# Designs tried in a protein design run: designed miniproteins, single chains, continued (2). Part 114

Each design is a single chain, and the fold is of that chain. pLDDT is the mean over its residues in the fold that is shown.

## One batch from the design tools (miniprotein)

Design m7942
Fold by ESMFold2-Fast:
Structure m7942 (fold): chain A 80 residues (1-80)
Amino acid sequence: MTDEEMEKIREEEIKAVKEAFTRPADAEERAKAEKLIEEYLAKGLAKSKPEDQKVIELTKEVIEEVKEYLLANLAEESEE
């Protein structure tokens, strides 16, 4: 699997997750989704060989972007 192939797959998955989070959902559902995304991306990174630096770097960036998006969305439900 090439760097570009990994990026395309991740982009499609991230897009689907972002679309799901723009819809009404309770905080428990969002927390579960965030955990599943983190576990899924971590599992993908663990399967990558150390020599696949580009894949590792891309996976880390995707994880961080998704976490920031989820944290921002969850923060909107805070006491304000």
Scores: mean pLDDT 59

Design m7943
Fold by ESMFold2-Fast:
Structure m7943 (fold): chain A 100 residues (1-100)
Amino acid sequence: GMSVALAREGAAYAEELAKKAEEWAKEMSKDKKVTEYLKKIAEELRKIAEELRKLAALGSKDPSTSEDVHRQTVKYMEKAKKLEEDGKEKYNKAKEELKS
């Protein structure tokens, strides 16, 4: 169903964001605090991707859960976007400080 498709897309999106945060952490490897923060964001994004995959599996097995799967998927996608924003802000600030 549509809710299952959204959960699958959300999982892929969260995994892509986790990879970006991991790349930012590698670029900032000389700054231990920034690297640790970005790695934590990547870990949280990977956990969101796993939860979204579980929601997709649940919705596929039991169509009666479709409304709950949809609501939970939206909530996790909002959390993923917030984590990306926080990570990007930290990365941009650290990158600027390295140039000064």
Scores: mean pLDDT 87

Design m7944
Fold by ESMFold2-Fast:
Parts: sequence; structure tokens; C-alpha cells
Structure m7944 (fold): chain A 66 residues (1-66)
Amino acid sequence: SHMVQLARMLAEHEVALMADMPVEEVEAVRKRTLADMRRRLPDTPESAAVIAVVEEIFDAFIAEKR
């Protein structure tokens, strides 16, 4: 879906801006971002897919920093 592709691009851009941040701070941003998305987005399959893509991008970035 268009929203999933947009979410991937925005998440990739966001983690790139955090390249110089300590991994612990990136993990805190991940936790806050996903919690906020789950609270604000409607309970739909598309929302779940968007959240999953954002989580995937953060997880990959955090793994690379470790």
C-alpha cells in the first residue's frame, strides 16, 4: 500500500538523522514512536502493516549500531 511505502521512507529518513545518537537513545525513540502510533492509529490491518514496517526499520538500524 502507498501508506506502507511512505512509512518505510519516513522511518528510514528518521533513523538516518539518528546516526550519531547512542543506541540507548534510539531504542527510547523507537519505544515512544511505536507506542504513540499504536495509541493514535485505528485498529485496522493497514495500521498494523504501517507499524510493523516502522518497527522493522528501527530494529534493523539498532542491530547495525550494535
Scores: mean pLDDT 85

Design m7945
Fold by ESMFold2-Fast:
Structure m7945 (fold): chain A 68 residues (1-68)
Amino acid sequence: MKYLEIARKTLELLRENAEKGLSVDEIAEKLGVSRKTVQTVLDDLLAQGYAERGEDGKYRATPRLLAL
């Protein structure tokens, strides 16, 4: 799967699970990719302000992502 496709699908999953959030393992399992690949994508999304990590260790869409 191309990196941009993985990033796009990760954003879709975060939007669909905005209230509960998703762990790296949950995203990796849902997309069929490695935890390392998911972590790289999430790090990029965190840097852009599209994702945040909660105290529960789960990642959620920010209002910036939801406004796209």
Scores: mean pLDDT 79

Design m7946
Fold by ESMFold2-Fast:
Structure m7946 (fold): chain A 71 residues (1-71)
Amino acid sequence: MEKELLEKAKEAEKLAEKYRELAEKAREKARELERTVGRAEGILEDAVAGAYEVGAAAARVSAKKLREKAK
């Protein structure tokens, strides 16, 4: 049981890191869109980045709870 919880915690940590990377890429894309297309397109991509940042935070909280249960 504890080993399975630890494995799930590791998967949640990987997901958090993946969402963090996607958020960073979305922020970069937002800057490019603001420069090349327009401010509105940049704002929309910034909103996407924000969603990934929230997802990363949620995955980290989940991983912490799973590790606590594995003890």
Scores: mean pLDDT 82

Design m7947
Fold by ESMFold2-Fast:
Structure m7947 (fold): chain A 67 residues (1-67)
Amino acid sequence: DIKKALDSIKKAVANGYRDLGRLDEAEAVEASKSLKEIREKLPQVADAIVTALTALYGVSREEIEKA
C-alpha cells in the first residue's frame, strides 16, 4: 500500500527533523496530508520521499504521486 508507505516515510522524516532540532520542518512534514502539501512546503523532501518509495517498492513516480 503506497499510501501507508508514504505515511510511514513521512513520520520517519518528521522524527528525523525533530532529532536534529529542526522543529518547524518537522511540523511542516507531519501536518501535511499529502505529498503535494509536502512539495509546496519542502520540495526537496517531497522529491526524496518519491525517490525512496520508487527504490523500496519498485513503483513508478506516477503511481506515488497519485497516492
Scores: mean pLDDT 76

Design m7948
Fold by ESMFold2-Fast:
Structure m7948 (fold): chain A 75 residues (1-75)
Amino acid sequence: MSLEELRAGGAAAVEAARRALDADPSKAPVVAADVRGLARAVDAGELPPDVAAVARELVAGAAEVLREHGVEVEL
């Protein structure tokens, strides 16, 4: 998987999360838990630097979607 494929996959995941929360806002706590898990992995240095950069973009995008649904994620 290339960095471009990873970034495209991340963008697709954010859009999937947006659609899921638009359809069922009660899923927000599950999405928030996943976002926090990924943010912790990035902060712990568990990912290669280029993958970590893409993961930070995904975390930021997903956190924005959650904020639109009234859920604040502390990262």
Scores: mean pLDDT 77

Design m7949
Fold by ESMFold2-Fast:
Structure m7949 (fold): chain A 81 residues (1-81)
Amino acid sequence: MSDLEIAMEILKKFSEEELKSFLKMAGDYLKSRGDPRAEEVYEAVSLSKEEALKKFEEVLKKLSPTDQQIFAAFLKAQYEA
């Protein structure tokens, strides 16, 4: 899925600090929508970069196409800025 692939490729380029900041924001977004996967994203914040990326990819695969597009668009805007 192209939005998922775009999001994951950008996240791989983030520093560990940038990735943790993004994951906190992503968890807060999902929690604000009542999505129970917010807890999985919050757990990823305490993991190594590689483990956090793997866990977030599994969460992202379970999200709606709209939410995948939102995250991909946000990450593209941050990376291209």
Scores: mean pLDDT 80

Design m7950
Fold by ESMFold2-Fast:
Structure m7950 (fold): chain A 68 residues (1-68)
Amino acid sequence: GIAEAEEEMRKVVESTENPIDAARKAIEVALKHGMSRTAAINLTTDILMEVYGLSPVEAQEILKKALE
């Protein structure tokens, strides 16, 4: 379920040194668990802000690069 996806996404972000790679991997985990692209992006943004201490603007720039 979504709680299991969120836990796995958080672990992936915490274990990945590069925020862009972390974002890319977290989105892939979310999509594999059946989350919509919008939900995957929103949850990944929140996790990046929490784990890396990013501002909303910084998190959005990381997501943009991860999705290129």
Scores: mean pLDDT 84

Design m7951
Fold by ESMFold2-Fast:
Structure m7951 (fold): chain A 70 residues (1-70)
Amino acid sequence: SKEELRRKFYRERAKQLTDEQLKANAEFLKSQGYKEIADKALQALENGDREAAIDYLTEGFLKLEEKLTS
């Protein structure tokens, strides 16, 4: 599906980022009103769970994209 392709692109892009860049992306999502999911991503990074952080950020950016295209 289109959503599945979008999810894959966000996840693959996030895998290429440093932890500092992932933190910056989480802070951006927080500024856009997605505080809860951004805080979960930041907590995952603090715990060393990079994969969980990438999953949370992927969901956050999908929600942001839906809002911008609605």
Scores: mean pLDDT 85

Design m7952
Fold by ESMFold2-Fast:
Structure m7952 (fold): chain A 110 residues (1-110)
Amino acid sequence: IEEMFREASEEVARQLTPDTSQEEAFEIARREFERQARKAGARIVSLEVVVRGGVAFIGLVVERDGRRYLGVAALKPGEVLGLVVAPAESASPEDVRRMTEIARLAGTPP
């Protein structure tokens, strides 16, 4: 799963430009994460993208073999700034709440 997240994030970053809109970033992320998820035998449960200050923040829930994983990536053109992946079932209630809050804040329009 981590390999899938890394490969998808790298491909999204390669397709980003300084002029990429949030909607364009979402379509790029959806395409690349769905492609890598299929190769890994996984499916995307949810995908959220927010572009702020030239950085694309991607929040993702993926399921494989009945297990769910939470992922967050921060990307700019040509570069993966950060990537965190955690099993959803292994996360504490506090961890899930923090991840949900980050995704909610990222998904909140101005």
Scores: mean pLDDT 71

Design m7953
Fold by ESMFold2-Fast:
Structure m7953 (fold): chain A 94 residues (1-94)
Amino acid sequence: DVEALKERLLAEGERLLAEGLALLSDSSATPEQRREGVRKVGEGLGLLAAVDPSVLALLPGLESRLPPEYHPLLRRTTEESRRRALAEIERVEA
């Protein structure tokens, strides 16, 4: 059921995005926790973008709030997550 899958992707994507943003907003976060925050934001955006590509419009705004060294990680994680989610949608639709 592709509708049930899309609903799960949206819920998981929103959860990961919220968790990642919370880590990035924590002034006591370690460098490891900040990298985990960037990964969670990227994973969440990727899942959301697999259902609604317009979500990718949020990416430049999020990048502007992060040090430049995290931009490649955010972009890569977003695209990897989106690609995996799209492949899962395609399998369910087949």
Scores: mean pLDDT 86

Design m7954
Fold by ESMFold2-Fast:
Structure m7954 (fold): chain A 70 residues (1-70)
Amino acid sequence: SEKEFLELVEKFNELMTEAQEKNADQKKLKELADKFYEVVQEYLDNPEKAEEYIKKLEEIIEEIEKLIKE
């Protein structure tokens, strides 16, 4: 749903701020951020596949959380 999408975007922004403050692996963080933006664009362009892209966004968020924990 749109609400789920917006909550994932908010979570992503919070995690990006936290990762920067904790000096996480900046190269890997950039790769994950680039992938997140790519999937966001795919979500907006393909509403019929919204559920699939939501799952991909959740997976990217999990990878960012792992990177922050190091």
Scores: mean pLDDT 83

Design m7955
Fold by ESMFold2-Fast:
Structure m7955 (fold): chain A 99 residues (1-99)
Amino acid sequence: MAKVEIEPKEIKAKAGSEVNVKVTVTGEGEGEYTIEASLFNKETGEEVYKSEPVKVKVGETIEIKIKVPKEKGKYELVVKIYNEKGLLVGKASATIEVY
C-alpha cells in the first residue's frame, strides 16, 4: 500500500505568504497514484485551500506550493493519496501556523 509523508511537519509562515512542502511517496505499489493537498482552519474546520491533483509513483518526492491565508491562526495541511480507482489509500498531515 502506498503511503505519504510530509516535510516539514510544522511550518510557521507570514500571513499571505507562500510555503513549499515536500511530499514523499513510500511503501509498496505499482502504477500511478494521485495526490491532493488541502489546508483547513483548525478553529472552524473550513477548507481554505486545495491543490490541483498531482500524479506520482512510489519512491517519488514532489514539492507542493501552498498559499497561506491572510487570517492568522493554526491550519492543518492534509495530503491524501488515491490509487488509479480513486480509492483513498493514505494520508498525512502537517501544521501551518500563520502569524
Scores: mean pLDDT 83

Design m7956
Fold by ESMFold2-Fast:
Structure m7956 (fold): chain A 68 residues (1-68)
Amino acid sequence: EIPKDYEKYVVEKDTNIFELAKEIAEKDPRFEKYKTVEGLQELYALNKDKIEDPNKIKKGTEIIVPKD
């Protein structure tokens, strides 16, 4: 179960945390903060149990992101 204030995001291609944060920000203006170092760190901290290596995130990885 995902927490009430979060939603599931499925990684669309093999990537890294920097590119993933950028893609999320580009798809949804709510997440423009993920273009910053602080936003990227927040995204990684939320998903550290799901992301073994932030430089090698596999396609199909399910992560959580904040929702409105």
Scores: mean pLDDT 76

Design m7957
Fold by ESMFold2-Fast:
Structure m7957 (fold): chain A 87 residues (1-87)
Amino acid sequence: SHMQQGLINLLNTFLEELKKTSTNEELIKKVEEIVNELKQKIQDGTLTVEDVEKARDEIVKLALENGDTETAKMARTYLGLIIKELK
């Protein structure tokens, strides 16, 4: 659907911005894994607000544990937009 494509586009934009701002390959890989799980749920029509909130909180925690406050801010912004769209 148009909505599903919009959500996938937001996740793709988040990953593109992450790769431009972070040089931490291990952090990028872990975030990509979490985001790919969300993309699969969008495609399957099973994505819930709770899935996105858990993913946001996990990415923020991972970013902050690596001292990457910019990645934490981006995760809050992009995943927050997805949460708002689902509500």
Scores: mean pLDDT 88

Design m7958
Fold by ESMFold2-Fast:
Structure m7958 (fold): chain A 67 residues (1-67)
Amino acid sequence: MEEEKQRLVDELRAALEAQGLEVTRIRFRNASVEDLRALVHALRDGRLPPDLKIRADFEVEVEARLR
């Protein structure tokens, strides 16, 4: 994984944990760095559901659960 994408994955995990969720899986396909960054921003802003099984146009799947 590219260094930039790994950093964004770590930020996504941290954002989910900040909302009280435990990340069980992150999958992405054809996602660009910009797409991942937009997802991280949406999550931090609280625009995504707290119980996640999301699918974005760029084929990103995130699975998380309450701790």
Scores: mean pLDDT 60

Design m7959
Fold by ESMFold2-Fast:
Structure m7959 (fold): chain A 77 residues (1-77)
Amino acid sequence: AEERILRFLDLVPGAFADPRSALGRELRAWGLSEAALERALARLREELPAHLAELSSSAEAFFSWFREVLEAELAAE
């Protein structure tokens, strides 16, 4: 489960830079800058071990947490 989450996080910068990516389009629509995304991804990686138990059981829990961290970093700009 941790390996899948880390692989997803590793793919996010590439998706954000790809104009054909649906995920990249969604993140850009939120108003995320490249810098805000990098801060959010660093924070997600740092906090991941503390959240693994809940995130391993639910994709919904993962995407909820992912969105919360991205929105917090955007708001901190």
Scores: mean pLDDT 77

Design m7960
Fold by ESMFold2-Fast:
Structure m7960 (fold): chain A 95 residues (1-95)
Amino acid sequence: SLTPEEFEAEVHLALAEIQVAIAKLTLDRKEKRGEKLTPQELEDIKRMAERAIEHAKKAVELAKGTPYEEQIKKDAEQIISDAEEVLKRAEEMKE
């Protein structure tokens, strides 16, 4: 059984994963088509990655002192790493 804090932390991780997944899918589709990112597309992907990092950090904050703290921290660190890779790819694909 999850406490309200543990459940809220898991929701924030899920929101972070969704943001990274959308950004990655956009980059993968552009790369497959040999297309560069417009300034607006670059801004949108940066916002998605930044929101993912914010959600991941919020999940860690909410999980502090719970039995799931270490697992949520590991999941959040992976999401932050994935978001940073998205930011790097986006900069390399700009016009």
Scores: mean pLDDT 89

Design m7961
Fold by ESMFold2-Fast:
Structure m7961 (fold): chain A 93 residues (1-93)
Amino acid sequence: GSITEKLKKIIEQLKSKDPDVRAKAAEELVKLIPDLTPEAIPLAFEAIDIMLKSKDRRVLELALEAGVELLKVSEDYLTAIGLILRAIGELLE
């Protein structure tokens, strides 16, 4: 499937009630970010926003890593920085 289809699957897995499924999806997102097309970047921001709402410590750590990887591929630096700062804030709670 396309990168967009992979991201949609990851987004669904991040909403899982199973914390292991959420952690695996978060790891897959981080691995996928370097290969994102510009059209897929908004879906990556959506995925990280979901991760930040989960409160799972491992998922929050991966949200931070994903935000840092997005800085390398996205022209929307302010949104990527905002996600990084949110992840740091959640990890400090």
Scores: mean pLDDT 83

Design m7962
Fold by ESMFold2-Fast:
Structure m7962 (fold): chain A 109 residues (1-109)
Amino acid sequence: SDVLLQTARQNALALADFLEEAAREFEELSKDYPIAGEVAKALRETARALRATAEDPSKVDEAMKKAEETSKKAIEGADKSPELMSRFIGVAIAASGGTAFIKILLEKA
């Protein structure tokens, strides 16, 4: 379906923009929370993979792998800094859930 393919591409770009914004926030947190810097890096790598997926849908599994890496780092951050748990878990859900949904749209297209 052309509609599903277009929707997947648009959502990949929107998610990439969201994760890049989140990466900027985590980079600012990295001065006090070093693990936030690692999460920021993983978020940027996931955003890059999502932009690649928008151009080439066959790249979606690479984006899924990067989203999983982001989630693992975010969980590590939540464990090390419980006061920021909602921020770390929030970006893990957004990266993993968002990328998984884009994959479902591409598989149905």
Scores: mean pLDDT 91

Design m7963
Fold by ESMFold2-Fast:
Structure m7963 (fold): chain A 102 residues (1-102)
Amino acid sequence: MDPEVREMAVRIALAIALTADVLGDEELRQQAVQLAEDIRRGRLSREEAVEAFRQLADQAESKGYIGLANLAREGAEMIESGKIDPRFLVLFDGDFESVLAP
């Protein structure tokens, strides 16, 4: 998996985990945290990571968390295509040079 795609996938999984925690859904929170950890540690192939996000989306949808289901599907699509949505890239542009230095 491309390192930048991997980093974004971890962020998406953690965003799902944080939202699940706020909703009080411990099962969904644990699944999302485990997915983020497995991706970060390189335990999943690209195909396994896509499948895991799709399973997370199905579980979120079954509980009525349509927004979380859509976010998980976006994660799967990003990994499958190898392309990061440009909307994520526009948040920090040019000014990174000023914050990368100590």
Scores: mean pLDDT 77

Design m7964
Fold by ESMFold2-Fast:
Structure m7964 (fold): chain A 90 residues (1-90)
Amino acid sequence: SREELLKRAEEAYEKGLEAWRAKDYVAAARHFLEAARLYYELELYDKAGEAAKYALMALRLSGDRALAEEFVREAPEPWRAAFRAVLDEL
């Protein structure tokens, strides 16, 4: 349901913030990307963009090229070029 997707998006975003505070940038990037995907499916584009921005920042801080390759495949279409740009920087 829409309510279940929203709850999952909010939980993913919260877990992203917790990982970010712990400086676990791999976990933060994964949680923020999941939140971005779920918010995008819900058509909550402002929230999706904010989550995608934090996922991009966490990905850069992680330095994890394999994770960046995964994210280019999984990112919602509007942000694929941005994730590809991070991959090209790593």
Scores: mean pLDDT 91

Design m7965
Fold by ESMFold2-Fast:
Structure m7965 (fold): chain A 52 residues (1-52)
Amino acid sequence: SKREEELKREILEVEVEIGMLHIQLAVGLISQAEYDERVAELEARLAELKAK
């Protein structure tokens, strides 16, 4: 269904954002504290999407 396609897209988008933060941390563009905060927000969003 369209809703299932929307959920799959949103889940993938959040996973890509987490991956990008991982790269930014690895190359020193963000601090560990910034990484931890942003990943926690994205993981909370991911949990919301998976609960649908």
Scores: mean pLDDT 83

Design m7966
Fold by ESMFold2-Fast:
Structure m7966 (fold): chain A 107 residues (1-107)
Amino acid sequence: SEMQQEIISLLDRFEELVERAVEAAKRGDRLSAEIEEGLARIVYGIIKKLLKKNNYPSEVISLLDEALRHGQLAVEAAKRGDTEAAEEHLEKMKRLINQAKTLIQSA
């Protein structure tokens, strides 16, 4: 459906913004990291509203709340110079987003 495609597009945007925040943090560009992370939170807020308005299962929101947490942990790890932890948290975030996409497409 058009709504499914819109939500999936927003999830792709959310992932891109977190990845950009991590890369900025790795470079020591704290301002860009904070801006990109802030934009990711705004995009996730839009996603969450659309999921609730369209009566998607609460499991989708739970997966994405966990994905947001891992995105935040990835940025924090990158700020500390812990590249391994940052990449592990990004990978977990991506897996959770893909699980959420599967549930959205099945609804």
Scores: mean pLDDT 91

Design m7967
Fold by ESMFold2-Fast:
Structure m7967 (fold): chain A 91 residues (1-91)
Amino acid sequence: SAEQRLADIELGIRVAEEQLEALEAELEKNGSLSVVQLATLAVLRGELDFNLRLLDRLEEEHPELKERLEELKRRLEELRERLEELWERAK
């Protein structure tokens, strides 16, 4: 259902926020990210892009959910910005 997909996306956003915060803290503490941590960052970037596309499709299918979807999209776009900043700093 749409409600189930929204719940899954919200959980995914929360997990991504926690993982990104941990990676940001690691870079600040150690000045660099390991190969494994860089791989995690690449996976997160792919997941954020996928979820943004999924939200666009859900908005087309369920216009009644527009406000909730716009909030989730804003959170995903904020995470994407933070991730790109972290990626550039980690180079």
Scores: mean pLDDT 84

Design m7968
Fold by ESMFold2-Fast:
Structure m7968 (fold): chain A 87 residues (1-87)
Amino acid sequence: SAKDELNALFGEAFELALEHGDGATAARILELASRANQLSEADQERLLPPVRELVERVKRSEDPVAALRELVDTVEAQLDAIEAERA
C-alpha cells in the first residue's frame, strides 16, 4: 500500500539521518511520517512519488546531509499544501 511504502521510505531517510549524526533532521522525518499517516489513501498516493524521488536523491548525493534537509523541507511544504486543501 502507499502507506506501507511511505513508512518504508521515511524509515530509510530516518536511518540515513542518524548515520550522518543529524538527530534534528531524524526527528523532523518522524514528524513528517506521523503527518503522512494521518492523510487519506488518495493523498498518500499523491505524496508517494515525490518522497520516493527525494529519498533516491539522498542515496546518490555527494552531500547526503544537505539532500536530507532538502527532502524534509520539500515534503513539509507538500504536506502543508495537502492539509490546507482540506481546511
Scores: mean pLDDT 87

Design m7969
Fold by ESMFold2-Fast:
Structure m7969 (fold): chain A 97 residues (1-97)
Amino acid sequence: MERLLELLREALSELFKKRYGLDLSKLSEEEQEEIVRLVLMALAAREAGIPMSPLSQEMLDEILERIRRELGEEGVEELRRRARELYQRLLEEEARR
């Protein structure tokens, strides 16, 4: 799903503008990538049963609903898969230290 990461950035930009008045397009490409990574980590943590704030849950639900609306359940499942892969890679890297 080539559009998945683009749509994730769009959803994040809209959400941050709506909730915080923050224009993510003003951030560097590296800062935008870091925000995407943090969101994927938060999604993986939620799936692993790690507790999070109601605000974080609401934001993740809004992002997932946007992706489901544009790309269907396949897009949502691909996002969850990428989040799990990132989380597992980080756990494996940590286990080597």
Scores: mean pLDDT 76

Design m7970
Fold by ESMFold2-Fast:
Structure m7970 (fold): chain A 82 residues (1-82)
Amino acid sequence: GMKERVDAAIKYANKAKQIIDEGGDVEEALRYAGLAASTLPKDVQLEVSKKLAEAQGKTPEEQRELIKEVVDFILKKAEELK
């Protein structure tokens, strides 16, 4: 149900944030951010996909900042669906 999807989104989003905060692999963090979005409604998925696509061609530092913004967006949307 929606609760299980929201719980999964929060779990994956927090994992992406942890990877970035610990100086881990940007590509791994991007995958977890994508997994988090995939559990949420289609409109949220589309907005996250657009933001993640903007990571292409950016520096690793710019990609880390973008992932943080995407994680915050996912967490905000997940809270609104509780």
Scores: mean pLDDT 83

Design m7971
Fold by ESMFold2-Fast:
Structure m7971 (fold): chain A 64 residues (1-64)
Amino acid sequence: SPLDELRRIVDEVVEAAESAGRLDLLDRFHLEVERIGSRATSRDEMLAEVRREAKRVLEEIKQA
């Protein structure tokens, strides 16, 4: 389900950020997910935007 997919994406970012000691990026990610949820007009848009933000956060962790 879309909700299960969202939870999986969030869990992946949480695990990566915690392992890297990047709680600043995790906080930023949570704020952005909240913002996306407030603005998204569809489930598909919310998932797509959350996936894009997750990719950005994971890439920032990888570059550090």
Scores: mean pLDDT 82

Design m7972
Fold by ESMFold2-Fast:
Structure m7972 (fold): chain A 95 residues (1-95)
Amino acid sequence: KEDELAEIRQRIREHGEKLRKEAVSMAEKLGADPEAVKAQIEADTEAALRNVELAYERFGPEAARQIADELIKRMEKSAKRVIELAKAGKPVPVP
């Protein structure tokens, strides 16, 4: 079941990397700060990884998988928010 945690962690990292690339590309096109956007998405990804590991330790692989799905959705919403702020010319939050 340790293999299942590794797979869940990889899925979170892959989603984080995809969101990072998309958001950074959009920020560059808009003349926003791409490093601030990158930092925010990387912080969200690290937080998701910590939360999944904690869920696995306390509740097992099934709970960890369910929490991972929820966290991925939250990461997607956060990335959209960061892009919206960049489009509006507003400062991107820094962790």
Scores: mean pLDDT 80

Design m7973
Fold by ESMFold2-Fast:
Order: structure tokens, then sequence, then C-alpha cells
Structure m7973 (fold): chain A 94 residues (1-94)
């Protein structure tokens, strides 16, 4: 379901934002994001959507790896937000 994929992507983005703000531990945030990404991947056969989900996962790991660098946290979060926006737009065009 495209609506279900969108909801999972919005949840991934929310967790990434909370990780960036220090509201959730990076290891726990990554674990949750990986679980949500895996579920989203199972709900779509669209290669472009799959690639964007994978890009969000990579971005989340980069965010976690650079959590002590505020400049990198901001840059990486903005990239995750852009990827999520593109994914949601693409999923709505079904």
Amino acid sequence: SSEEVIKLVEEILEIAKKMAEGEIEPEEALRRIQELARKALSLTDDEEIKNLILAMGIGAKELADNIDNPEKVKETLEKIEETAKKLIELAKKK
C-alpha cells in the first residue's frame, strides 16, 4: 500500500529528527529505522521507491556516525528530509 509506505517513511523521518535532537539514543534510532525500512521495502516493487528507502537508511547511519558533529548532523538530516520528500511525492503518483 502506497499510504502504508508513506506512513513508514514519515515515521523513519521522525525518528531521524529525534536522534538529531538527542531525544533518542543513536543505536536505538538506527535499529528502529532499519526495522521500518525493511517493512517499507517489503510493501513495494518500485525500484525508485526502494532506492530512496535505502538512501534514507544510509543517511540515518551517517547521522548516527556523526552525532557529535552539529554541522554534519544538520547537513545529513536535511539530506534525509529531501529524500523523504521525494519518496512521498513519488509514492503519491500511483
Scores: mean pLDDT 88

Design m7974
Fold by ESMFold2-Fast:
Structure m7974 (fold): chain A 65 residues (1-65)
Amino acid sequence: MAKVERGRELVEELVARDPGVRLVSAEGDEFTLSVPSSDVGTAIRAVGLGVELALLGLTLTVRME
């Protein structure tokens, strides 16, 4: 689906922007990111990404490290 491709683009943009972010898994409409717990700004951006993905009908799980 085009929505999944858009979701991948948004995830890749965040990973490229924030070097501490890692894509752990991407399975269909579900994405899992690892985010450094010490970087509050990155964590807030990851939450924002989760909202954008939810509006596309996709799921984002954020794991704080």
Scores: mean pLDDT 79

Design m7975
Fold by ESMFold2-Fast:
Order: C-alpha cells, then sequence, then structure tokens
Structure m7975 (fold): chain A 99 residues (1-99)
C-alpha cells in the first residue's frame, strides 16, 4: 500500500550514503561511515551495513575500526553466520586489547 514509490526511497538512501561518504572524506574521520552502517543495521539492510562498515575500517582510526568490526559481527550474527560473526568480534577485541 504505497503512497511512496520504492524508487524514490532508494534514491533518498543513495543520496544519504553519498553524503556520508563525502563527509568522511572531507573530515578525514571514519565515524560518518560507522553512523551510516549503524543506520542500515537498524533498518535490517545488512548488505548496506556491511559495505559502510568496510569503508569505516579502511579509513577509520583504531576506535572507529573496532566499532565497525562490532557492527559486522552483529550483522553476521543476525544473518545466522556465527563463525563469521565470531571472527569480526575477535578482530574488535584485538584492537581494544592493544590500548
Amino acid sequence: MSVDSPEVQAEIEDALLAMYAALAKRTGDGKSYVEAAKYYLRQGKFEEAIKWAEKAIEVGDDKTRAEAYRILAEVYEQLGDKEKSEEWRKKADEIEKKV
């Protein structure tokens, strides 16, 4: 029962992702990518959450990467991939242990 077309909603999401990506590149922090990943995780859009978390890992500091690893662990746990979830959890813990 759509008054809103799925196409319009997808375009808004693409604009939001582009905005977060531009902001992260402009500020040099990975937090914008982490926030985007959390947003998609809350919506149950696991594929998008993974993409943004991976970008946060690539450009973020240790704290940002630890948060991104925890997001990936949560995504894979919700997808039923416990082995992959545990791998990401261990990576997050390893970063935190070096503090």
Scores: mean pLDDT 72

